# Designed miniproteins, single chains, continued (5): the designs that were tried, part 85

Each design is a single chain, and the fold is of that chain. pLDDT is the mean over its residues in the fold that is shown.

## One batch from the design tools (miniprotein)

Design m18948
Fold by ESMFold2-Fast:
Structure m18948 (fold): chain A 69 residues (1-69)
Amino acid sequence: AERAEVEALAARYADLSLGARTLLFELRRTGDLEAIREQVEEGLKNLDPEEQEEVRRAWEEFERALAAE
């Protein structure tokens, strides 16, 4: 069930990174944007600077995708 939902989101947002698609899936599953934002911010503290930059880019793509809906 969840896999089919991820595949549907991937098809809809084919131009987005895997990170951005994962965030969109989690938002659809939980309905809680604030909880997702807090989880991302907490996760960033445990990443190196290069990985933090990749996560920030995925978050920016995610925010743009939400603004387009």
Scores: mean pLDDT 70

Design m18949
Fold by ESMFold2-Fast:
Structure m18949 (fold): chain A 87 residues (1-87)
Amino acid sequence: GPIEEAKRLIEQAKRYVEKGDLKGALEKLLEAVMKLLQDESLSKELVLRLIGEALRIIGLLIDGNASKEEVEELIKELEELVKEAEA
């Protein structure tokens, strides 16, 4: 389902970080957030937090100057949101 697909996308983002492809990592993290938002069982609070993460990722993609540390922080935050989505 959407949660399992989001988990795979987050793992792909980690591989992009290891390769130094921070743009590729951010694109995979945005795809992961979009997959999580397809889960109609999520709480309103969790949906709003996911929208906030998507906006932050979009901002970093537009700016084009994301640090490795910022991308790793986003990965950690999204892994925590995935755990909350799993109930």
Scores: mean pLDDT 88

Design m18950
Fold by ESMFold2-Fast:
Structure m18950 (fold): chain A 79 residues (1-79)
Amino acid sequence: MRIVATLTTETPEQAVAAMIRAIAVGIEVGGRVRSRIEGDTVTITLEFEGLSPEQLEAALAELKRISAIAKSLSIEVHD
């Protein structure tokens, strides 16, 4: 399973903060984490082996809280 969170921020400070928060979520759930910054866009990819529905809901809820410091946030879930 793979979760991709894409976000845009108004400042570099907020971009770094959002990236740190997203990486922390990935680590807490026991996933493999990748991050990329392209201009104003930060992309975080979380890859998991055998993620439970409850763990998925918890991770998505925490990622959505990052919207408080992001101009935009998009979350996609893949197999």
Scores: mean pLDDT 75

Design m18951
Fold by ESMFold2-Fast:
Structure m18951 (fold): chain A 120 residues (1-120)
Amino acid sequence: SLSLEEAKEEAKKLLERAIEALRRAADALSRMLDAVPDSDIDRQIDIAVVLIHAAAGVTAGKSLIKKIDDLSKEELKEQLESTADFLAHLAKRLRELGLDEEAEELEKLAKELRELAKKI
């Protein structure tokens, strides 16, 4: 079992990796959106919604890193599990759009966050 201090340091590293993965997903979604014809409104909306979620994830991840040292053991576990669930749900949407590489990266990070939560 990890100490709370060690778990917080590992959580910061995983969250930094998650932020970078979310940025790569947002970049891929932005390029995909730019390639969609203006006449395909439904496809534009589908991609734009997922892009907004990826961007929101970056902002939330940065906010969590700033607060992490102030979290209790229970709060840290809840935040790690919540972040893992967010990444897993976003990965499913990325796969539906054909972004399998970006989806796989988020799925791996979700698994690592859940494994860290179990060690605390």
Scores: mean pLDDT 93

Design m18952
Fold by ESMFold2-Fast:
Structure m18952 (fold): chain A 64 residues (1-64)
Amino acid sequence: MEEERKKKIEEAKKEADTLVQQARDDPSKAGELARKLSEKMFESDIETAKVYGKGAGEVIAIRS
């Protein structure tokens, strides 16, 4: 159980980091990338959702 949760969280972190990096490379896409991260957040359990939510916040901050 715990190992499966850790793997999901690690995968979510890698995916969120990739999308955040894409937003840094092209800030014009930040809105689309934030929406993508938010969609994954709503599809995920509470712990995984926190990872995607943090990523979405970072993407939004890149445009500021």
Scores: mean pLDDT 78

Design m18953
Fold by ESMFold2-Fast:
Structure m18953 (fold): chain A 93 residues (1-93)
Amino acid sequence: LQAEIDALVDELIAAFEEAGHEVTEADRERIRAWLEAEATTPARAELIRRALALQIEAANLRKNGQMTPEQEAELAARGRELEAEWRRLEAEE
């Protein structure tokens, strides 16, 4: 699990930096603390990773002016599916 959290911290920091945000040491600590609180199991860590990938895809489409109403609807549907899986894991734990 710690390896999954470490990978997620690195992925989030990279995504913020790619978006043009300056990431400080305090930001890194806050991201790690949030991930440690939320990614309490490998299954939750995997869902967070999928949610992050979805957000990066959406951000890239917006940045490149490629977001269509159809793509926005598809991304929203995928987001709802991930939210349903997250709620299921919460109910099981």
Scores: mean pLDDT 75

Design m18954
Fold by ESMFold2-Fast:
Structure m18954 (fold): chain A 83 residues (1-83)
Amino acid sequence: SEKEQKLREVTELILEAGLHLVQHEAGNKSSLKYAVDQLNKVKELVPELSEEIGAMKRKTEEGTLTVLDLLQLLNRIEQLLNS
């Protein structure tokens, strides 16, 4: 279904953002920009959560974003798409 396809696409983008966060912690400074780029793509797919995704982008810039934050965002998107 369209909802299943969108959830898969969002899941892949969020997992890629998480990978870039891990790469940044491992010393790849350019990976932080790629994490933000993935979050921007999620925002385009789920504009209803643009404020929450904006908060995630701010946490990324501040160095406070965690993989748990990304999983919580994914859970919210799943709930939204299933409502």
Scores: mean pLDDT 82

Design m18955
Fold by ESMFold2-Fast:
Structure m18955 (fold): chain A 81 residues (1-81)
Amino acid sequence: SKEEEVEKIEKELEKYNKELIEKLKSLGVPEEMIKKIEELLKEARELIRNYLLTGNPADLAKAEEVEKQIKELIKEAFKLL
């Protein structure tokens, strides 16, 4: 079903996000920055899930904006290494 496919995608994204966070921690990224990235990754997954279930383009647009914020924070984190 559509719900089963969305659940599968969500679990894959969660796994990838956990691997990313573990890598950032191993590189010595500050805990405050890690927490902020984790929060934004969770927000992006929720928006993507809503978009996949409803087709609402506003949720996709918000997810893209959150992705930009994540990329900027990761860039800032690497400057501290």
Scores: mean pLDDT 85

Design m18956
Fold by ESMFold2-Fast:
Structure m18956 (fold): chain A 77 residues (1-77)
Amino acid sequence: SVEETIKKLREMLPSMSEREQAVARAVIEALEGFLRGEPIEEVLERARELMRSAGIPEEEVEAGVGTLRGYFEELER
């Protein structure tokens, strides 16, 4: 479930590198936004901006956003 994924990511955060933590935090915030029923495009844009502000390269940001989009589309069928 999405809630279990959030819990697992939060538990893994202390073991991650600074870069991995920045990406994981953006993913957690996106998953929480999705659970609140926020529009997917708004959730993805927020995740994109969080990763950019953390200094993640643009190609990695777009790859991450693409993965999140696919995951959300699968959850909605």
Scores: mean pLDDT 83

Design m18957
Fold by ESMFold2-Fast:
Structure m18957 (fold): chain A 91 residues (1-91)
Amino acid sequence: SELEREVERMFEELLRRSSVAEYSAIGILLGALHRLPRFVQRAAVLLWFGRVVPSFSPEMIETIRRLMEAALAGAPQEEIDRLVEEFEKLV
């Protein structure tokens, strides 16, 4: 989708402009979010670094935040899968 291409482009730009410390932090965060779909992992990293994705609605941002919190808290996979389904309905 157009949104997925926008997120991918912004994520690649973030990586290119990252310091060594930021690059390490991105790696750690991606590792912690490994149970989330690739698209959501990248979106979560962008939000963590304070990047604004123009095509994201407030509802999309809130759902990604909830997904990050669930993954970082070690929530059951069933809870994560439910939140992913909720997010997919917004895209």
Scores: mean pLDDT 85

Design m18958
Fold by ESMFold2-Fast:
Structure m18958 (fold): chain A 65 residues (1-65)
Amino acid sequence: SLKAAAEALWNAPNLTEARALLERILREHGISVDEATLERLAREILNAPNLEEAERILREFLEKH
């Protein structure tokens, strides 16, 4: 589920792990992005103030691609 994916990203221990998880999630949705976009999005989700915001960020990105 999208919520489970967002939760895994939000609880990632560091940016490197968050980037790896996000790349896998995007690949499963047929989405490819450059390294700069991947890092920025992973950082935004990892630093979200709560799970609801992390899920919103991920959902909006997937909807636009």
Scores: mean pLDDT 87

Design m18959
Fold by ESMFold2-Fast:
Structure m18959 (fold): chain A 64 residues (1-64)
Amino acid sequence: MSQEELLEKFVKEIEGKSRDEQIALFSRFVKELVDSGKYSQDEIDSLTQRLAERLQEMLRKEEA
């Protein structure tokens, strides 16, 4: 799975879910990135940042 595919998959997975489920999915995705051993530290940091931005956008949209 490409980085872009991972981000799109994450957004689709969190859409329509509760706040708690969205946060749990974020934690799971980050854990899977680290556990995969497939990504460099810079890639993990970049992907975690991008996942966090997508999560924050979704949470703000749900709360607003």
Scores: mean pLDDT 77

Design m18960
Fold by ESMFold2-Fast:
Structure m18960 (fold): chain A 82 residues (1-82)
Amino acid sequence: SKVVKIVLDDGSVIEIEVKESDSGLDLIDKIIEKASGKTKIKAEILKDVMLEFPELEEKLKEILLNAKEPVTLEDIANKLSE
């Protein structure tokens, strides 16, 4: 497993464990559970987008596994749209 740091809108940092068994929906749910404020709302919106576009689930997991530095939810959303 890999631990990924996500920077929230207030500058605080949460840690998300990416397991081999996790789906993209599992990963976004972990972000939603740990996030607060504006970041939590943005993560819930991103989950709705992923439910409409299931192919983004694998892409989210790859983005998190390839993260070498702390990422924002905006960084993740931008990479998902590439």
Scores: mean pLDDT 86

Design m18961
Fold by ESMFold2-Fast:
Structure m18961 (fold): chain A 100 residues (1-100)
Amino acid sequence: MELSVEEVAELLVEEANRAGRSEAGFDEVAGRLFDAAEEAGIDSPETRSAIGGVMLVLRAAVENGDSDEEIIERVREYIETLSEEEQELLERVVLAVKER
């Protein structure tokens, strides 16, 4: 399944919302993403870096009191700064988490 960068950002924000947007919730989301990467056989420094960067952007936007739309846009903008390989890895990780 081929997702747009916006769809990947929307799924990441949905995961953060389900976890309650707390420090414990962000740690839970990050853990799920790292576990999904390991189970999919794509746990690499590149994958971990992409996940870590997205989680930092999500956390910062929530701490700033941004709306869901603003958070999605910030996450999308961040993903667009990543390499095509990192974008594909992040899409695969997010899809694996969505199945859980």
Scores: mean pLDDT 81

Design m18962
Fold by ESMFold2-Fast:
Structure m18962 (fold): chain A 68 residues (1-68)
Amino acid sequence: MKEEVERAIEEARKLAEQLEALGDLGSASIVRTAVEHAEELFKQGNYEEALRVAKEGIKLGEEAIRRL
């Protein structure tokens, strides 16, 4: 479970970096906020909620890239 959450957070972070590189700073900021929230939940041991938040960040990031 921990490894799955860490992978999801890293995937969301990479999407935020891709959006920043593509000039979509607004979408990148939203995805980065999801990453920070998921990391905080992970530090608290709330892995289920951390995974949910990270996956939502991934979904938003993928949708933003698809629209470019």
Scores: mean pLDDT 86

Design m18963
Fold by ESMFold2-Fast:
Structure m18963 (fold): chain A 119 residues (1-119)
Amino acid sequence: SKTVELEWTVSYGSDAGLSEEERKKHAEEIAEKMKAHAEEQGFEAEVEIEQTSAHAYRITIRLKGDEKIFLPKVYELPNSSSYAEVKALKGKEVGDKILAELKEKTQATLANLAARAKA
């Protein structure tokens, strides 16, 4: 199995007009969406939220998956027997690509939620 940790900070401007409770709820919603995105990709996911300042939260997501779970998300092969060969040649690279795509998708979600909080 492969385990990877992803981390990033969500910060709210002091002028954002959000209460402390609203900022915490928003950070929790972001963390829940990160977990949902990871689980949708076939990973086992754990998320943690830590308040780093009055206006910032650190979100950590821990992903666990077998290399075999990563490969089906990238390769749509017409024959399942060819899958073992692709896995042998590309498994790590394919897994790393899926994790990068998951991170990018989650960052887009974070940006959208932060923009909505400022509106």
Scores: mean pLDDT 56

Design m18964
Fold by ESMFold2-Fast:
Structure m18964 (fold): chain A 83 residues (1-83)
Amino acid sequence: MILELQRKSRLYGVAADILEFGYSYQQTKDLVLGTEIGVSGERPSQETVDELAQEAIRLAREAGSAEKAFELALEYTKKAMEL
């Protein structure tokens, strides 16, 4: 679904920022929270924020570089736009 691809794009964007700026876990949660509120207008639960922050950190480790994470964010944005 398009929403799933859009969320994955946002999480890779957060992953790129973690790798570029060296964000702490708390800073990562704050970034995820702000991003989700900005998109939905709705505040996610603390449990959801923790899950998304952990996923962004996992994606950052898998990408290995800010450039790779940013490329993946753009790739998922393009996939969402093609649907």
Scores: mean pLDDT 82

Design m18965
Fold by ESMFold2-Fast:
Structure m18965 (fold): chain A 87 residues (1-87)
Amino acid sequence: SAMEEGKKLVEELIKEAEEKFKELLENLDSYSPEEARKKVEEIVKETAEKLKELYEKGKITDEQAEELERRVVGLYLEAMDAIAKKE
C-alpha cells in the first residue's frame, strides 16, 4: 500500500541520516567544532532535500513528513550536544 511504501521510505531516510550522524560522532576528533557543526548542517540539509523530493512526488504523507522532521531534530540535538561537550 502507499502508506506502507511511505513508511519504508521514511525509515530508509532516517537510517541513512542516523548512519551519517554516527560516523560524524565516531570521528569527532578529526574535526574542529566548527567543521563538525558544518557536517551536521550538511546531513540535515541533504535529509531535508530528500524529504522534500519524496513529499513533492506524493510518496509520503504530511504526517510521515512531520515524523521524519521530529526524528531528524532529535538526531541534530544529540549531535550538537556531543560537539559542545568536546569544546
Scores: mean pLDDT 85

Design m18966
Fold by ESMFold2-Fast:
Structure m18966 (fold): chain A 68 residues (1-68)
Amino acid sequence: ASAELSDDYLDLEMQRLSLAVQIAVDDTPERRIELDAVSLYIRLVYDEGVPRAEAEKRAAALRAELRA
């Protein structure tokens, strides 16, 4: 038995698209940071096979760096 990734992956992709549209209408640092963090998480989990807990830590570190 393996975890099914299709629904989670689609939700994350739609979140990225939504953030990109929101940035085009109302460009805020928070939205740009969130787009970068979500994009990193998707790459780490789905492209590189990084464990979710590790990917979450790396995304949180990116958010902290971009907010500094």
Scores: mean pLDDT 78

Design m18967
Fold by ESMFold2-Fast:
Structure m18967 (fold): chain A 64 residues (1-64)
Amino acid sequence: KKEEARRKAEEAVERGAPIAASTAGVLAENPDNIEAAKAGVETAKAAGDEVSLELVEELLEFFS
């Protein structure tokens, strides 16, 4: 769980997806904080950040 979140955070930084990078970083520190992933999805949708939305949705599926 932590390793997967860390990899997603690195991918998000490389792809320029700040919402996904922030969300994955929180989950890397607190892998039981699934509410952070849910909030990340809503934030990415509101911002129109499709790259962050894709990455955060993958992260939410993994942690659900």
Scores: mean pLDDT 77

Design m18968
Fold by ESMFold2-Fast:
Parts: structure tokens; sequence; C-alpha cells
Structure m18968 (fold): chain A 79 residues (1-79)
């Protein structure tokens, strides 16, 4: 998880993830976390919650720490 986020951030000139990049990484990590045990509708709802939190961030850009905090917060909301 963390390694993939770091690699994506490090490859960007700004060292920040835009919402599209953050969503792609979130989807990949969510699939690993659930081992595919959730439905596509549940996955879409979880991703929707994550995107709402991303939209609240200044400029809708996430550094590594912000991404990890939002990812964990979103997972807590679905437990």
Amino acid sequence: MLKEVKEKVLKKPSKLLDPSEATDIFNEELAKYTNGSISGEEEAEIVGEFLREVAKQPGALLDEKQFLELFEETLEKIK
C-alpha cells in the first residue's frame, strides 16, 4: 500500500496526487484490503466517500500523508 502511494507521489513534479490519481491508487488498495469480498455497488459507495473527503482538501491535491489518513478514515466509516 504505502510503497505504491510513495511511488506515485515521487513520480509527480508537485509531489502531490490529483483526485484521479488518488482514486486509482485507492481502488487498487481497496481491492487488496477486501480481497474482492465486497460487491461493485459497495466498492462504488466506498470510493464515493473517499472522493467527497478529497474534494474538501485545499486544491483537491493530496500528499502521501493526507492520502493515507483519508484512506484509513474512509475504511473506518465502512466498518
Scores: mean pLDDT 66

Design m18969
Fold by ESMFold2-Fast:
Structure m18969 (fold): chain A 81 residues (1-81)
Amino acid sequence: MTLDELVDHILSNLPPGFASRQTVRRYLEMLFGSNLSQREIAEKLGISTGKVSAIERAMGVEDPRELVEEIVMAELKEAVS
């Protein structure tokens, strides 16, 4: 699974127009690049904490940050293999 495939998966589990592809992608980048809380991510993205929580639930995993790390590390490994 790529990050773009994960964005598509999240968007498919959200109501149409609930969040932009760009917002979901920035959320995932913040999960990988920081130890920010849901509240801090919401502030940086300019959305409600409820929207961040809905995006996290749409991922369908117990640890969203771990999933993003696994995807990024797999993509980096493929780039050098």
Scores: mean pLDDT 78

Design m18970
Fold by ESMFold2-Fast:
Structure m18970 (fold): chain A 73 residues (1-73)
Amino acid sequence: SMEDEEKAKELLEKATVRLLLTSGDLETARQVGRLVREEGDLVGAAKLLLERAKEHGDEATARLAEEALKLSE
């Protein structure tokens, strides 16, 4: 639904900002931004963010990305 998409986008933004502040991963932030804003690929954005959060050991960001993924499909 549109409501779930809006919530997913909010969670993706929150997770992206958190990952950027904790790890400095600007490249992931740029790629997630492209997937969300240019491609409308919320599933791809959530999966990318989840993988990068796990690589950085950021469990809190990973959980936000998992929630966004569930809302995206």
Scores: mean pLDDT 85

Design m18971
Fold by ESMFold2-Fast:
Structure m18971 (fold): chain A 111 residues (1-111)
Amino acid sequence: SAVDRVREIVAAARENPVSPEVAALSPEQYARLEELLVRAAELYPEEFGELLELMDKIGLGNDIRLLLAAALALVRDGASVDEAFRYATLSTASVEELLAELEAALKARES
């Protein structure tokens, strides 16, 4: 499932971080990141499945910042997978900023 794949990707990113920013994340930040991405994948399982397949195909499957930014565009903006991925590649937001925005977007969808 998309949820199981998200958990696997987060675990892989924690063990082999692709950036200094990701390497600097605390265990609590990784737990929050996994929780928010899992919630997003539960709300948008088809879009998340397609996004994860796209990211894996282009060799970015472990880029957790890119995944967070794409997830934000899916949840907040109702973006297509292609639009979400493009937003993610153009976004300069920090992981901390993306986590806060994704949490707010998820709360807005659940309200």
Scores: mean pLDDT 83

Design m18972
Fold by ESMFold2-Fast:
Structure m18972 (fold): chain A 110 residues (1-110)
Amino acid sequence: HMSERERLIAENIRRWAKLFGIELSDEELQTLAKIFSLLEELRDGVLNKKMTPEEVRKKLEEIKALFEKLSPNVRKAMLPLIISYLREMAKQADEETRKIIEEFIEELKK
């Protein structure tokens, strides 16, 4: 079951998908809400210097595992949005954390 935060994220994702003609299953919507919830946790940890580089890698691996569960069409549609979020985060990160985030972006592009 989704948290209140995940429900709000899901509502925003649903509206975005409808505007751009992207069809999402309920399972894909829940998975995306979890991905963006984890991205918000990662951003908070990076911007407030609460996470080590190793903790950042671990959180990114969790995000990747969820992303791989999405259908190819949904992954292609969401990839630019996720990359944009990660690039903004990387600009405010230290050098080591920035390299980790940029390496992850390249892995997602394949």
Scores: mean pLDDT 82

Design m18973
Fold by ESMFold2-Fast:
Structure m18973 (fold): chain A 78 residues (1-78)
Amino acid sequence: MRKEVNLEIKAKDAAEMEREFGALQERLEALADDFEDTVVNITVTIPSSAPKEEKDALRRFEEGANKVPFVRVELKEG
């Protein structure tokens, strides 16, 4: 039976988000290699006041990550 893993990151600013995200990406790649029947759900909360360029960068990551089998990324404004 498929196993689901839920990961959340919350940061008060874009610099903190980038650091947490980098660490999470490394863990996500390890999970993708080791768990064939695992679905990983990632929720990323960004400040609603973040510049458009930062939001666009996160959208590009979302597109890339969602191309990996068993990975789903959702962006939320907080």
Scores: mean pLDDT 66

Design m18974
Fold by ESMFold2-Fast:
Parts: structure tokens; sequence; C-alpha cells
Structure m18974 (fold): chain A 72 residues (1-72)
């Protein structure tokens, strides 16, 4: 869900970069590629952080369940 929102935001920013390049008559594809790569890296970092948090919560729930099964 949050990952889907981040992907949508990333797509919107990438579309804006492309749109500015087309409208502005930019011929510097290298600069445009660097800007796009920076945006992708930013959003990938945010997505990875969300996935790491979800994995941490999953591991905690698994440990809690194992503890309850041993105590019950």
Amino acid sequence: DEVAKLRADMAARLAEIISRGLAGGSKDFEAQDKEAAAVEKEYQTKIDALRARAESLRRQMEADRERQLKEA
C-alpha cells in the first residue's frame, strides 16, 4: 500500500522530468538520466525501508507466536 504510493510518486516525478525535457527542448540526456537515477534511488531507499520494517514486524510476530505455543 505505502509501497504502491511511493511507486506512484516516483512515476509522477519521472514523468515530470521527461515532460520538462520535452517542453524545454533539453538536449542534455546525460543530465536528465542522472536526475531520473537520483529520483529512483531515493524512492528505492524508501521502499526498502518499508520492506525492512514489515520483515522486522513479521519476525517479531513469529517469535511471539512460538513463545505462546511453548507456554500454552
Scores: mean pLDDT 75

Design m18975
Fold by ESMFold2-Fast:
Structure m18975 (fold): chain A 95 residues (1-95)
Amino acid sequence: MKKKSVEELADMLEKGTKQYAENLAKLIVDELKKKYGPNYKVKVTIETKRERKPDGSIVITTKLTVEANDGTKYTRTIKTTVKPDGSVETEVKEE
């Protein structure tokens, strides 16, 4: 396999975390519709932020919010850090 730069890894991981969030949102929506019926209305919001740290690390934060018309809200935050050595750390928080 060809080695990737920190920026190339960050680009791939940003796309990957967005895809993961979209897949997770689909699972949550499917479960809610299974529980409350196929016409249950939900709004899905996916926000992605990317920042470069002084040490050369790139942090990608993807926030998934699923909001129902009855006030039910599910939030997941996926934080992926790409270190200058190419190592990757991922943290997922549920709210």
Scores: mean pLDDT 78

Design m18976
Fold by ESMFold2-Fast:
Structure m18976 (fold): chain A 76 residues (1-76)
Amino acid sequence: SPNSMRMRRMRNRTSSVGTSMGMYNGTVTRMNTRMNNTTNPVTRSRYGRMVSSTNGMMNNNGTRRGSMRVNFNRSS
C-alpha cells in the first residue's frame, strides 16, 4: 500500500529515533535471539525515553515487554 511505503521511507530518513524503533523490532524478529537482546541498545538511544513514556503503547511483537526495561533506567 502507498501508506506503508511512506512509513518505510520515513524509517530510513529518521536515522535517530524512528529508525531505531523500526530496526530494533525487526532485528528481534529476524534473529530470534535471547528474548530481547536488541532492547539494550534502544535504552541508550533517546528513543528509549519515549518508549518508557509511552506506557500505553502496545505491540504484540514483544517490544512492549522489552521496552519495560527502559522504565527501570528512569533517567532524571
Scores: mean pLDDT 41

Design m18977
Fold by ESMFold2-Fast:
Structure m18977 (fold): chain A 94 residues (1-94)
Amino acid sequence: SAEELLAEARRRAAEVVADPSAATLREAAQWFVEQALAHRDDPALATLFIALAAEFQALLDASGTLSPEELRALTRERAALMERRLDELAAQLA
């Protein structure tokens, strides 16, 4: 269900915020791509999940040049924006 999928998306984003690493960022990016492909029949959800995957990929790419403190700060900032986008989609679902 879309509601359960959005709850899982929030949980995965929260896990990355709690411990941002190359492994957790890569896992999140891959999951969002897989869900976008699985739900291509829902363009709004698929488009959002591709965008969220790109955000996690950008954080992963930046992780090689950032200090651990800078990565944590940037991850929190980007996750707050992702959470707002998930809230906006949830509001549009019915």
Scores: mean pLDDT 87

Design m18978
Fold by ESMFold2-Fast:
Structure m18978 (fold): chain A 84 residues (1-84)
Amino acid sequence: MEEKVKQLKEYLKLAAENVKDPEKAQEYLQKAREIADELLKEGASEEVKREILLATGEASVEAARILGDEEAVARAEALIEKYL
């Protein structure tokens, strides 16, 4: 599980960093989604689910920041704060 969570976080980070390249971003998001589906099938704990949610939120903030969408950054940060 730990290795899969680490891989998921790395793909989410790569997707965010490549947000201006939709094809690359989509490829990384698909890989992250496949890992998330496997973790759910393996019965991921609430702690692991929370860690995935946090990583997804952080990636969303970074993507919005790269795009210069200050409103999207504020929304993503508020969602992270609400779920933590």
Scores: mean pLDDT 77

Design m18979
Fold by ESMFold2-Fast:
Structure m18979 (fold): chain A 78 residues (1-78)
Amino acid sequence: SAMEREAARLLEELRRLLEEAKEAVERGDLEAFFETLGRIQALFQRGVAAGLPLSVLEAIAREVEPLFEEVARLLREL
């Protein structure tokens, strides 16, 4: 269905942005990280509306959690 195709596209985009967020944290680019995080949040809301499985959304959220811990570590070193 059109909704299933939209859900698949949103998942692909979420995975791409998650990788961009990881790369931003790895190079210490907090501005790029927070910009990418905002884009992830917007697509996450669209994914919920499009019917992405909760298990998939939870898996993405679990990958974001350690990035916040690393950001907190970097901020303490400023």
Scores: mean pLDDT 79

Design m18980
Fold by ESMFold2-Fast:
Structure m18980 (fold): chain A 78 residues (1-78)
Amino acid sequence: MEVKAKVEIEKEGDKWKAKLEVTVDGETYVGEGVGDNAAEALERALLDAVLKNPSLTPEEAEAAYKLAEEQAKEKGYL
């Protein structure tokens, strides 16, 4: 199983927005979230992706979150 993640995080006013693209075995699932900080926005984006896509398993979602979290840390958002 190949899991990939792409994350886009931006600050808008006093809020943070995150867009998460999760790719599992060539199929892409998208979630969006808004929070009071980058971590909260990313967590809400993951939840949105899971809720919109019942085929995305908890294990795949967790793997994607870890990849997105590392990308966000490398960019200085976390």
Scores: mean pLDDT 81

Design m18981
Fold by ESMFold2-Fast:
Structure m18981 (fold): chain A 67 residues (1-67)
Amino acid sequence: DKKVIELLKQGIKTAFSKEDAEKAIKVLEEKIKEGESLADALQKALESIGVKVPKEVVEAIVEELKE
């Protein structure tokens, strides 16, 4: 869902520095293009900037944004 992806990008831009946000968003977009789930893509994007979040928490964030 394009709307969920845009909300995730906006959240990343709000939560992190411009440099970290740009890096995380690039990884997020690459993983989505590779066919990964939004939760897996988000987790890998956050890991790319040194942020470790449990998969269950990442899945909950994505699920909440779908509404």
Scores: mean pLDDT 82

